# Ledger of designs, part 100: designed miniproteins, single chains, continued (3)

Each design is a single chain, and the fold is of that chain. pLDDT is the mean over its residues in the fold that is shown.

## One batch from the design tools (miniprotein)

Design m11471
Fold by ESMFold2-Fast:
Structure m11471 (fold): chain A 96 residues (1-96)
Amino acid sequence: LEEEARKEVEELPELVKRAEEEAKRAKEAAAAGDWEKFREELLELIGIILRIVGALTLAELAGDEEGKKKAEEALKKAMELLKEVEKAIEEAKKAA
């Protein structure tokens, strides 16, 4: 459990980087009116968020207070990226 929690926490910086990339691609797809690609990128971003939540849960169960804080920060960042994608949808709808 402690080893599994540590491995998931070590992946958090890469997960945040992937979340930023997927959010960017989702925003670009929305601006282009490519709703199929937008949906694909959005589902990838949601998958990353769920994995960060998993890391947070494992860190909490393992009593890894430092890992828990890192996972909380990663989740906060990912949720802000999701809000940016939501705003991009509103702007794309205005342009249509």
Scores: mean pLDDT 84

Design m11472
Fold by ESMFold2-Fast:
Structure m11472 (fold): chain A 105 residues (1-105)
Amino acid sequence: SDIEEVIELIKYRGLANSDTPYAARGQVGLGRLLAKQGRLEEALEWLRQAVRRAREQGDGRTLVGAGRELAKLGDLDLAQEAFREAERLGEPRAAPLLREVERAA
């Protein structure tokens, strides 16, 4: 493992557990790093939390990020929900990603 990956994990863990507008983004970052390490159950749990928090905050960009990571891990249903919500919030990247996940499902 690279020391940079350890440092990123520590940073994202801190951000994911913060009471700030950036917590959902931190949860996506933590989920991505855990998935890369093969810790798939933990990755999915953090990504589920990221979708809930980003939805509460109206953060369409973070919903796109969470949806992409969920789709990579095979949770196409939650990825589709995240992209639909991001599209409602006006995220221009969401519509093409929604069509992609609908075709994969």
Scores: mean pLDDT 84

Design m11473
Fold by ESMFold2-Fast:
Structure m11473 (fold): chain A 102 residues (1-102)
Amino acid sequence: MSLEEAFRAEGEELIRRAEEAEDPEERAELLAGAGLNYALAGDPERAKEAFEEAIRLSSDKENPFILFALAMAYEQLGDKEKAKEYLKKAMDAILKKTKERL
């Protein structure tokens, strides 16, 4: 089994576990993990879908790591406009969180 096949299999298992999760935050965390595994498997389409669902369910809609991961997935898909949009959202989220600590 290649590393890419192993990452895809883990992503699929995390999606299955997310479907069984009753807590939205747990589901969001499992979906974010699935997105990361699909990205590492070279599947930006499935990674994008998992990260979009993760941010939708998360209490933190401005999670900069998920927003940055979405920007990278859109860039790999050739959607440069969406990649720029999510990159800006990720940067704005980082700047906002930095100001809150000052």
Scores: mean pLDDT 81

Design m11474
Fold by ESMFold2-Fast:
Structure m11474 (fold): chain A 75 residues (1-75)
Amino acid sequence: SYEELLKRMEEVIAKASEKVKESLEDIKSLLESYLAYVEEEMKTASEEKQAELQKELDKVLADVEAIIKALEAHD
């Protein structure tokens, strides 16, 4: 779930150096803003638009998970 992904981001941020922490916090804020945007759009979107938004969301979540996984493996 995206909630688990956000929790993993918080754990990575907590362990990050000060230099990397700010960048990771910015990425988290952007992801949270994007998730809020998708949630609002889903409320009024057609079934076709909902499917498109879901595909875009799945791709974004996969890309973010790959970044988190790489950071977890580095530490």
Scores: mean pLDDT 80

Design m11475
Fold by ESMFold2-Fast:
Structure m11475 (fold): chain A 81 residues (1-81)
Amino acid sequence: SEKEKYAEEVKKQLEWATARALSVVADPAARAQIRALHAEALEEIDKIAKDESLSFEEAEKKIEAIWDEYHARVEAILGAA
C-alpha cells in the first residue's frame, strides 16, 4: 500500500539518522538511549502503517509527528553529550 511504502522510506531515513547520531557519540548510556528511541519509533511507525482505519494523509501526519519527536529527543541527547 501507499502507507507501507511511505513508512518504509521513513524507516530508512531513521536508520541513517540513528547511524549518524551513533557515529558521534561515545558514551554507552547515550548510545543505548538513541538505540531505544530508534526501536520505539520503528514500532510506532509499523503500528500506524498497519492501521487500516487510517487514511494515507492521517498516517503521514502521525508518522511525521513520530519523526519530529525522535529527532528532537536525539538532538537533546547530542546536545547534552
Scores: mean pLDDT 87

Design m11476
Fold by ESMFold2-Fast:
Structure m11476 (fold): chain A 82 residues (1-82)
Amino acid sequence: EPLPGGTPTKDPAKVVESIARTLEAARAAGRLTPESVIQVAEWIRDELGLEELAQKMIDAAKAGNFDEAIAYLREIAEKLKE
């Protein structure tokens, strides 16, 4: 549910973008796991309430499609900017 009243965190869009860059770097280094991506998606679901996008990210990660999972994470960041 949306909370109109200010952001309780330091710019949530920038936080999500930072996480996306971290996951991209881990993927390039061969250290990204489905479990890591799922953990990030569950945090997004629980803290940001973006359940549908978080679920798509989990589904992509379980399918081994890390590029698609990261793309959903970037879509989440874009939705948080506005």
Scores: mean pLDDT 77

Design m11477
Fold by ESMFold2-Fast:
Structure m11477 (fold): chain A 99 residues (1-99)
Amino acid sequence: LDDRIQQLLDNARTAQDNAYRSLDLARYAQRLGDVDTYTYYHNSYGNYLGAYRSYLGAAQNYRDGDVDSGNFGYDLGQRLLQSGNYYHSLGDQLLSQWS
């Protein structure tokens, strides 16, 4: 249980770091007038931030002994993390076309 909670907290921190990186890239794309690249990175930011919150919620639910809600939050966090990764990669593909 403690190992699971620690893994969730580590996953949350990674998702938060990725969220702010995507936000910085979104702001950079917006400054360039690249609306499509901005939109992908901004969607990545939102999904990573959602993953961060879902992992924190899962950790708290496991601490409270609510295993079902903990499992739900973990599964949601995993799906949001995958969506964040997907949108970030789309932003990277568009940004590389201007290099």
Scores: mean pLDDT 90

Design m11478
Fold by ESMFold2-Fast:
Structure m11478 (fold): chain A 106 residues (1-106)
Amino acid sequence: GSARLSLSLEPGERARIEITADSDATVKLTVTEGRARVRVNGEEWRELRPGDTLEAKIKAGGTLTIEVEAVEGPVRLDLEITSDAATVHVRLEVNGRRAEATLPLR
């Protein structure tokens, strides 16, 4: 199944997204507005513009960390999480505020 998340950032804001899956999962991040810098699991920062996508994989029981910085304009991001798991666990930190959710995959 899959779950979708949308995130909006003001210029200069940073987000940290942690995704944990009980089965192998694929995460696709798409920038829909603005210019963002993105890194996965502490690797090198990439600059993404509207229409750019980044794909990453999670092994069963693993955690994927995505860090995003809004470089220019308001930034909008869509995340699609695909897995055979029934749920995925997401932790989100934006501008120092934290949220956590368990998302059903449909």
Scores: mean pLDDT 84

Design m11479
Fold by ESMFold2-Fast:
Structure m11479 (fold): chain A 59 residues (1-59)
Amino acid sequence: SADAERAAAGARAAAEAGDAAGASTLGYQMWKHNGREHGLAAAQAGAAGDAAASAEAAE
């Protein structure tokens, strides 16, 4: 859903900014309020964003 995509984008942006706690909290809130699927999508996007940022900085 659009809400899941928005939450995932927000979580990813937070993770890329170094706000891992914010990304995790957003994922939990989406899971609790909009169901497990939305929370998992947000958490996966946050983790992917953090991993991508780390990979880019690995040099």
Scores: mean pLDDT 58

Design m11480
Fold by ESMFold2-Fast:
Structure m11480 (fold): chain A 56 residues (1-56)
Amino acid sequence: DMEEIEKKFKEFLKEAKALHEKDHDAVEELRQLAEKNREVIAAYSRRVAAEAAAAL
């Protein structure tokens, strides 16, 4: 569900900001969080496209 993905994206942004404020070493964790979020969205998009094509 697109709404679920959007909600997770907002949660990731909030967590990323909290890490950035707490620690100067949070940059790497912020990068990993952003990459994980991007992969989740990409995976969901691929799954939806595959299901539509296969009618599963």
Scores: mean pLDDT 72

Design m11481
Fold by ESMFold2-Fast:
Structure m11481 (fold): chain A 66 residues (1-66)
Amino acid sequence: SAEEKEKLIKEAAELAKLAALAQAAAAGLTPTSVDVTIEDGQKVVATATTDTATFEASIDLSEFMK
């Protein structure tokens, strides 16, 4: 259902955000911003931006949304 897809996307967005933040932390950097985008309603991309670098994590839900 549409509600189930919305919940899955929200869960994926939180996981992608945590993964991007974890990458920045592993590099010893503190993010100044975190942005999450949803592409075509099925691919979640999280970007953590620091003063010196950008870290990205993505989750592709295409197999679960067929």
Scores: mean pLDDT 80

Design m11482
Fold by ESMFold2-Fast:
Structure m11482 (fold): chain A 99 residues (1-99)
Amino acid sequence: EPQKQAEELHKIYLENPEEIEKAMEEFIANSKDKELAKEYVEYLKKAAETKDVEYLAEAVGVLAKGRGASEEEAEKIKEAALEGLEKATELAREYHAKK
């Protein structure tokens, strides 16, 4: 489930926050586009702190821009990610309710 990805990030962040912050700094330092890399890790950090899957969708949008997508294309990719996450969550809940 997409919710489990946010929960797992939250758990890892709680266990080793300093180590994760260092890893994020190294990721930014080694990235070709440091501004986009910083925006990407900020959204991942927000997702880990809040367990909110919307921040994961924002991170996907930033990655799409880093790969040459226009702002309009990045917004569509972000919306598709949110729809995919919501649909997967609804299907999982339906199967759980039928068990």
Scores: mean pLDDT 68

Design m11483
Fold by ESMFold2-Fast:
Structure m11483 (fold): chain A 65 residues (1-65)
Amino acid sequence: SMEQEMLELAAAVEGTVSGAEIEVRFEGGTAYVSVKHEDEEVAEEVLEALERTARKLGLEFRRLP
């Protein structure tokens, strides 16, 4: 499923980007995503990558605090 592809990407990024903590939840065709990292620029780059992927999969994207 599209949600499974997003979860697999998030897990791969979290395993590759040291110190990144990623939470993804789905509701009604929307992906709700939070990214935590000590470097705010790294967190933003990860969020932007996940947003681009969500949009390509036809999912709406919402940032969580």
Scores: mean pLDDT 83

Design m11484
Fold by ESMFold2-Fast:
Structure m11484 (fold): chain A 81 residues (1-81)
Amino acid sequence: MREEIIRHLEAALAALDAGDLAELKRHLGRALELLGEIYNAPEEAKKVFEAVLKALATGDPEAIAKLREDLEGLIELLRSQ
């Protein structure tokens, strides 16, 4: 399960770097869905995903940079546990 989440987060990070919003949304959505299941917080995972999609739609560079940092940090956290 964690390996599947890490795979989707790594794919989302690669898509973000490539500017492929469709792949980013698909992989990030799946990773957050799985995280919501593991931590029993599906509603919170959905809200985070919607907030990220809104930030990406506005093209806010600060929000995009924070998303990249958050994805990298989450991948490292999951690998260390």
Scores: mean pLDDT 76

Design m11485
Fold by ESMFold2-Fast:
Structure m11485 (fold): chain A 82 residues (1-82)
Amino acid sequence: GKETKMDGVEAIKKAKENNAVGATLDPETGIWGVADSEGNVLGTAKSREEAAKMAIEAAKKLGAKGAAVIDKETGEGAFIEV
């Protein structure tokens, strides 16, 4: 899928509009949490790359329109279309 980089706030907005899977960094733990649009935890990862792959695979399996990646430490985000 095509990745579009954006601010974390815009990534959250796109995730809600698209019922997307979210991958979010917790800056206190350094752990990425992956959750569906209903807040069900699907897994955790120690890197952005692993979290994004997990979110994309989950989005495809769930029939979601995409995956959002949100780095709360930097404020950067991305939306990945699936």
Scores: mean pLDDT 86

Design m11486
Fold by ESMFold2-Fast:
Structure m11486 (fold): chain A 79 residues (1-79)
Amino acid sequence: MTEEEIEEGIENVRESTEVLQKQYPEIREELEELVKKLIDAAKKKDTKAAEEALREIYRVLEPYMDSEARAALRRTMAL
């Protein structure tokens, strides 16, 4: 994963996460912590930590995603 792809991923996750946090307050704190972990990893240019944080965010979001988003997530998580 390139640095540019990580920055784009962070922006997309931030936007999606804000929408879902408003709809599902029960996951708000968990997603906020994971987003902070992702941003911190990106600032340190730690690609592995950033990928790990993204996978954790996707896992938390999976039950709240539509079928198309779940299919995209499943492809990403299947390696």
Scores: mean pLDDT 68

Design m11487
Fold by ESMFold2-Fast:
Structure m11487 (fold): chain A 70 residues (1-70)
Amino acid sequence: MSRVQQLQQRIQRNPNDWQSWFNLGLSLLSLGQLDDAGDYFSRASQLLSDDPQRSTQVATLGGRLIGRSR
């Protein structure tokens, strides 16, 4: 089973698990799917609404990794 499939299964069970969304973004980035990776990084950041500092860190790191291709 691919890492993407494993992460999609985790999200299906726990859609509020921001780490799984972030890791899915990283996996898609490694596959060259920059736009989809950006969407998943944004989703991970949104799920951290109760932790603004971490939300900002996730959004900033995701944006930096994509090089603003989002």
Scores: mean pLDDT 76

Design m11488
Fold by ESMFold2-Fast:
Structure m11488 (fold): chain A 67 residues (1-67)
Amino acid sequence: MREEIEEALRKKAKEEGVEVSEETIEQMVDIALSLAENGHIPESLVLPVAMMLMEGEIEAIKAQRAK
């Protein structure tokens, strides 16, 4: 599960042409997993939440580069 989520995040960053550190990817996965473990989200939302965090990071990087 964790490795699968990390792979999905790496693939998304590569497809968008954005460099995201392994440390940042690990942090995104840790945040999504901790939310599920603490009962804030169901396990079915762990991957969607991690992807949402990655998409937010990609958009932030692109927005800074477009200015």
Scores: mean pLDDT 80

Design m11489
Fold by ESMFold2-Fast:
Structure m11489 (fold): chain A 55 residues (1-55)
Amino acid sequence: SEQEKFEKAYEVAKKLIAERPDLTYEQILEEVQKKTGASKEIAEKAVRKALEDEF
């Protein structure tokens, strides 16, 4: 489901933001899509939320 893809994308995004502060927004987005198979739209929502929750 889209919800399951979002949840996986969110977890991957949170981990990348914490462990790889050297990555740009675009690089994080690409890695999330590659690791989860999420669409660009779902990955963007997940990365945005992860960044908002971290900062």
Scores: mean pLDDT 82

Design m11490
Fold by ESMFold2-Fast:
Structure m11490 (fold): chain A 100 residues (1-100)
Amino acid sequence: SQVEEKLRKIAELEREIAKLLKEEGREDLALKEELHAETYEKMIKLNVSDEELQERAKEIIDEEEKTKEEVQKADLKEEVKKKIIELINKIIDLEKEIVS
């Protein structure tokens, strides 16, 4: 389904963010992104309803906005910070498409 393809893309982007955060020494934020990726991967595997996917996506949008604020305040290389924020914005956009 298109929803499943979007969830796989979100999980991929979240794992990319986690890798960048680990390289910058932010294991705490990386773990959060890995847990979000695992959540979406699990929901795909369990074939949960579209309603459950939409509800969880709404929750994760709020969590991603908080992560974005934390990244903006973090002492990271500017190019890495910009890249992570760009990836978070892509995730939020995809999640909003699932929720709508």
Scores: mean pLDDT 85

Design m11491
Fold by ESMFold2-Fast:
Structure m11491 (fold): chain A 99 residues (1-99)
Amino acid sequence: LVERLTELLERAKAGDREALEEAAELVARLLVSRDPSLDFEELKEKVLRIMEEALAAGLPPELIALMLAGAAGDLEAAREAVRLWRETTGAEAGEPQAP
């Protein structure tokens, strides 16, 4: 799972939207298999947004894959991890240092 997600996320980072959607579907399928009461389409959309935010924040694809696979059932933990990464990396972002 993690290796396949990493491969898809590496392609997504390079601009492959199809790979991003496939990665989100794989994670959503995993989550639904653990809790069938969850809405697959809603989960897929949430996972896709988390993946987009994580890639935009500069998280390595392997870390995103590990986070989402490990957080199976806890998307809030996954979102918090992306937020913390943005917070730590954003402080070093470009030099605009807007007032």
Scores: mean pLDDT 70

Design m11492
Fold by ESMFold2-Fast:
Formats: C-alpha cells, sequence, structure tokens
Structure m11492 (fold): chain A 70 residues (1-70)
C-alpha cells in the first residue's frame, strides 16, 4: 500500500510540476517548484507510514488544484 501511495503522490507532483512550469510569472513558478520539492521530501521521509503518505497525497492534490487555479 505504501508503494501505491508513493506512486500516486509522484504522479500528482508530476502534474503539479507541469502546471507550475507553464506559469508566466517566474516568482510564482519558483514558489510552486519549491513546494513540490517539499512535498516530495516529506513523502520520502514517511515512505513506510501509510497514514502519513495518505495525508501527504491529500496535501499534494490540494496543491495541484491551487497551481491550476493560478
Amino acid sequence: KTEELMEEIAKVLEEAFRAAVSLPDPAAQRAHLARIKELGEEAYKNKDDPEALQKILEEARRFLEEVRAA
């Protein structure tokens, strides 16, 4: 289950990355790329904790919607 959560988080963060690099504002792009890195690092630190990974996945999904709205 943790492997599936890690894979799903990676997919969400990849979508967020694609959305972020499409932004015309360099400052907004930099801020979003920093957040993607933070979420990826948190996922790796919690790779053996399915409850923590589920919360990180929910945060990543919320973040993706924020980037898409920008």
Scores: mean pLDDT 82

Design m11493
Fold by ESMFold2-Fast:
Structure m11493 (fold): chain A 99 residues (1-99)
Amino acid sequence: HMKVVKVELPDASTTYEEALEKLREAAQKGADIIEVSFPAGAADAVMKAARELAEKYGVLVRLSKEAINELSKDPEAMNKAATGLFEASRLAARRRKEA
């Protein structure tokens, strides 16, 4: 059965290292999918962390409904999230094939 773990990163100043730590905790809990929530200011840090987790663990990352609502107010942040998650999903698929 597919395990979904929710991760909340409420701080717009969230660093890559902080995002990576929280997402790694979810992956270590056995998450197949991490559902992440973050404000527009954290988009770059969270996308970088999601890419690394996808590459190393084959974990899929998706936006929470709350994140979609917040990012929809910032087209630049939404575009970064969409692009980053698409790239991460491709890396996760590749990692799962190499397992």
Scores: mean pLDDT 83

Design m11494
Fold by ESMFold2-Fast:
Structure m11494 (fold): chain A 65 residues (1-65)
Amino acid sequence: SAAELAAKAAELAGNEKLAKEAAEAKTPRQSADMANRAGTAAAIRGNEEGLALGKKGAELAKQEE
């Protein structure tokens, strides 16, 4: 799910608090926001995989119910 991708991106960014908040996201809008934040944080740390997961999570959230 988008929330799971956002949580994984946040873990790769080294932010465990953000990963927990992302996993607990209740709306597609919140999941998209968390995914974008996590992806950006991962990119700042040089983690391209985390950036890719964040982008994918945000895209998926826009297509969720």
Scores: mean pLDDT 78

Design m11495
Fold by ESMFold2-Fast:
Structure m11495 (fold): chain A 73 residues (1-73)
Amino acid sequence: SAEAEALARQGRELYEQGRYREAGELFAKAGDIYLAEGDTLLAALAYREAGHAYRKAGDEESAERMFARAAQL
């Protein structure tokens, strides 16, 4: 999906800027779109990227939720 790819790219840019919470939100949204499209591998990768971003933001609860979502795919 072009939308999910654009969100993941923006998430990576925000992550590189140290805007980890916002990066996590965009990666999670990309994961949701990939999942809705049936792209379970890309969804799992996006949720893992969201988990790492939330962890860097100090939000371990959101990180664990994202890793759990990825693990179920």
Scores: mean pLDDT 92

Design m11496
Fold by ESMFold2-Fast:
Structure m11496 (fold): chain A 55 residues (1-55)
Amino acid sequence: EEEARRLRATALAGYLIIHDGLSKEEAVERVSEATGLSREEAQKIVDDVLARLKA
């Protein structure tokens, strides 16, 4: 249930950053709004996506 929401949030964050070139702050706001996750949870997901892209 919540895991599916997190997976959708992760996919959306990756798309927004890679395809649309959004900043971290912009991606956090869009992910939070689109998935209903808190800004804190959205920030953790965006940070994880950015860390994986850097590696």
Scores: mean pLDDT 78

Design m11497
Fold by ESMFold2-Fast:
Structure m11497 (fold): chain A 94 residues (1-94)
Amino acid sequence: MSEEEKLKELRLEFTRRLLEALEAAKSPQEAYDRGLELLEEYRKKAEELNLSEEMMKRIERGIDNWRELLREATEDPATWRLLRALVAHEVARG
């Protein structure tokens, strides 16, 4: 399997687990904490691949964007409710 194929599988697993974590969370703070754990696991697994520096920088930017989105959801209950509803809709479609 190529390193890019491994990265694709890691991204799919991360997305699935993040959706499950958001759906299972009882509060925005719980979702944030679980989301950060999943992002850190994804980062560590990606670092074990022989990826280019450019690709790793792209991954790090993606992780930073996810952290910011999760943080904003903890600070705004309306944003959290909308995010949770959208995530539930996506899970129902998968």
Scores: mean pLDDT 75

Design m11498
Fold by ESMFold2-Fast:
Structure m11498 (fold): chain A 95 residues (1-95)
Amino acid sequence: SDIEEVHAFLVRELQRVAAAETDPAVKAAIDQLIAATQQIAAESKSVREFWERTSARILDLANTLDAERRAKLEALLGPVLAGTQMIVAEAEAKE
């Protein structure tokens, strides 16, 4: 499904970022995000809903960190989110 394709891309990129991350709090936030996206993908009815719910969860997780770790998480996830949003847009264009 399109949701499964978007989710698989996101998880692969998040796992790559988490594997390279040395800050335990930032790594834990990314690992929590990966776990949350499994549930979001299972419950979402569209790629748009998946993306909106995932984006909200990222914001919630970022808000649990101090300002320095939040900025680092945002910088690390920026390219991942840009790539994921492109795949979401491509999936929506096909419906």
Scores: mean pLDDT 86

Design m11499
Fold by ESMFold2-Fast:
Structure m11499 (fold): chain A 95 residues (1-95)
Amino acid sequence: AVEKAKEAILNGDAAAYASIKDPKAKLKAMIEVYLTTVLGVPKEKAEEIADKFLDPAKLPEAVLEIYKIAGIEIELSEEEKAQIRAENQAALAAA
């Protein structure tokens, strides 16, 4: 499923990706396509979730939102949320 979505992104939007020089904007577009194509999320909601992924403070909420859409009930401890925020901040700093 993830591999198929990634292939669709790379093949379908190759020209769009060539025009996006900002790694964060490119990542946002990739997340939006994954959410709309694989999970059937409406475009507007997918954009909101993608914005949360790019905000370290909101990443745990974005993850929980996706799990709810997939029908998976998950609980994250405060320690797990802090770790996710730290890892996301490091990834964004490296981009």
Scores: mean pLDDT 64

Design m11500
Fold by ESMFold2-Fast:
Structure m11500 (fold): chain A 77 residues (1-77)
Amino acid sequence: SFEEKKKELYELGKKNPAEGMSDEALEVGAELAALGEVDPEVARRALELAGRLAEERGVETDEEATEVLRRAIEEAL
């Protein structure tokens, strides 16, 4: 299921975190990756929406990028 995949990927990321990655970014990344495995079309739409939102809002920080991606995922669902 999507929730099981998200948890699995989040736990994997916890064991091998990218340098400087926040827990929020890790959680959103795991959710996007889980969507890519369960429903690639929804994941693709989320990325397209995130790109548009980032361009419209002028994302400058990792925190802003993470927030934009989270909102895009919610909208794509």
Scores: mean pLDDT 75

Design m11501
Fold by ESMFold2-Fast:
Structure m11501 (fold): chain A 65 residues (1-65)
Amino acid sequence: MEESIKSMALMALKVEAELAGLELEIKGDKITIKFKEVSEEARATAENIIEAAKSLGYKIDEVIE
């Protein structure tokens, strides 16, 4: 359950990030968020991704412009 939900949620977050101009890098249980372009939409999406990732048990390693 948790494993499958976590994997699917991560994939969904990666897709959402890419659509908003963000890139996600996963290293074990750590996530790095990279901004390809800084915009209000990208910032809002990054904030949502941070909250969702923490809810899934991931740690945010870096947020990079």
Scores: mean pLDDT 76

Design m11502
Fold by ESMFold2-Fast:
Structure m11502 (fold): chain A 71 residues (1-71)
Amino acid sequence: SAALERAARFLVDLVVKGLELELSEEQREALVREILDDPALRAAVETWAATGEISPEVLARLTALVRAAAE
C-alpha cells in the first residue's frame, strides 16, 4: 500500500539522516522495496506505523541495510 511504502521510506530517511549518509532517490526506493519484500521487516514497519514502536533488533537490521546500500 502507498501508506506502508511511505512509512518504510520515512524510516529509511531517519536512519540515513542519523548515520549522516547520503543516498540517491533510486537507492532509497530500492531499499524500501527490499524492506517490504522481507516478511519480518514488512510486519515491523506495519507495527511502527500503527504504534510508533520499533524493536532494537529491527532498527539494527535497518541500519545494516542502509549501510550496505551506501556502499
Scores: mean pLDDT 84

Design m11503
Fold by ESMFold2-Fast:
Structure m11503 (fold): chain A 69 residues (1-69)
Amino acid sequence: SDQQLQQALQLMQQGHQASKNGDYKKGAQLYDQAYQLVSSLPPSPLGDVLGQGAKDGKKKNEQNYKKQQ
């Protein structure tokens, strides 16, 4: 569980970096992977925070990707 939450955090960090580089499609995909991982785990306060952050990161990157089209 803790290792999977750490993996989700790493995916979110990669998504953040992709977003900073303007690769919003990759950013959205990485945040989606983090969200799916957290959603597969038993509920926890840390998981809830990471899940919300991943969901928000995906949405923001999807919005920015659409603006590039």
Scores: mean pLDDT 87

Design m11504
Fold by ESMFold2-Fast:
Structure m11504 (fold): chain A 84 residues (1-84)
Amino acid sequence: KLEEDEKLIIEAIKEAAAKIPEVTDEEVEFLINVLTNRLRETGSIEEAIQTVRDSIEAGNPEDSEERKIFMKVLEEVEKILAKK
């Protein structure tokens, strides 16, 4: 079940990145690593996404372009997962 959830998150991130041309391959790899690590810690997709979102908000200024890109990717990931 955890391996299935990890695969779902990875696929959702890649699908979201394909729709968001501003995101770089390095940023995609970063999001895959942090989300899968949080999934392993929490055991929940919803908690993993929320924890990563909170970390991005705390670690990046409100006017940061990087923060805007990461938040846009996370929003798209949630939309993709909601359809499954």
Scores: mean pLDDT 79

Design m11505
Fold by ESMFold2-Fast:
Structure m11505 (fold): chain A 92 residues (1-92)
Amino acid sequence: KTREELRKKVEEIFKEAEEKIKQDPENAGDYFLEGLEKVRDLAEEAGFEQIADEVRRWYRRARYRINTQKLSVEEVLALLEEFKERVLKLLD
C-alpha cells in the first residue's frame, strides 16, 4: 500500500470520470460523484483514513451542490480537476 500506487490509481479514477463526463455530459454530476466514491473507498481500503475522511466530506458537499444547483459540464469538470489536485496534494 504505497502512496505512489494509490496516486496512480487516483489519477486513473479521475481520468475515467473525465472521459465518462465528456462522452455522456447529461450525467456529468453522477460520474463525478462515482469518481469521488471510488477514491474514498480506495483510500479507506489502503489505510489512508485522513484522505478517506477528506474525500467523504468533499463528496457530501459536492452532492449537496449538484442537488441544489444546475451545474454545467464545464463546472463539473472544473470541480473534478480541483478535487484531483487536492487528493494528489494529500499524497505528497
Scores: mean pLDDT 83

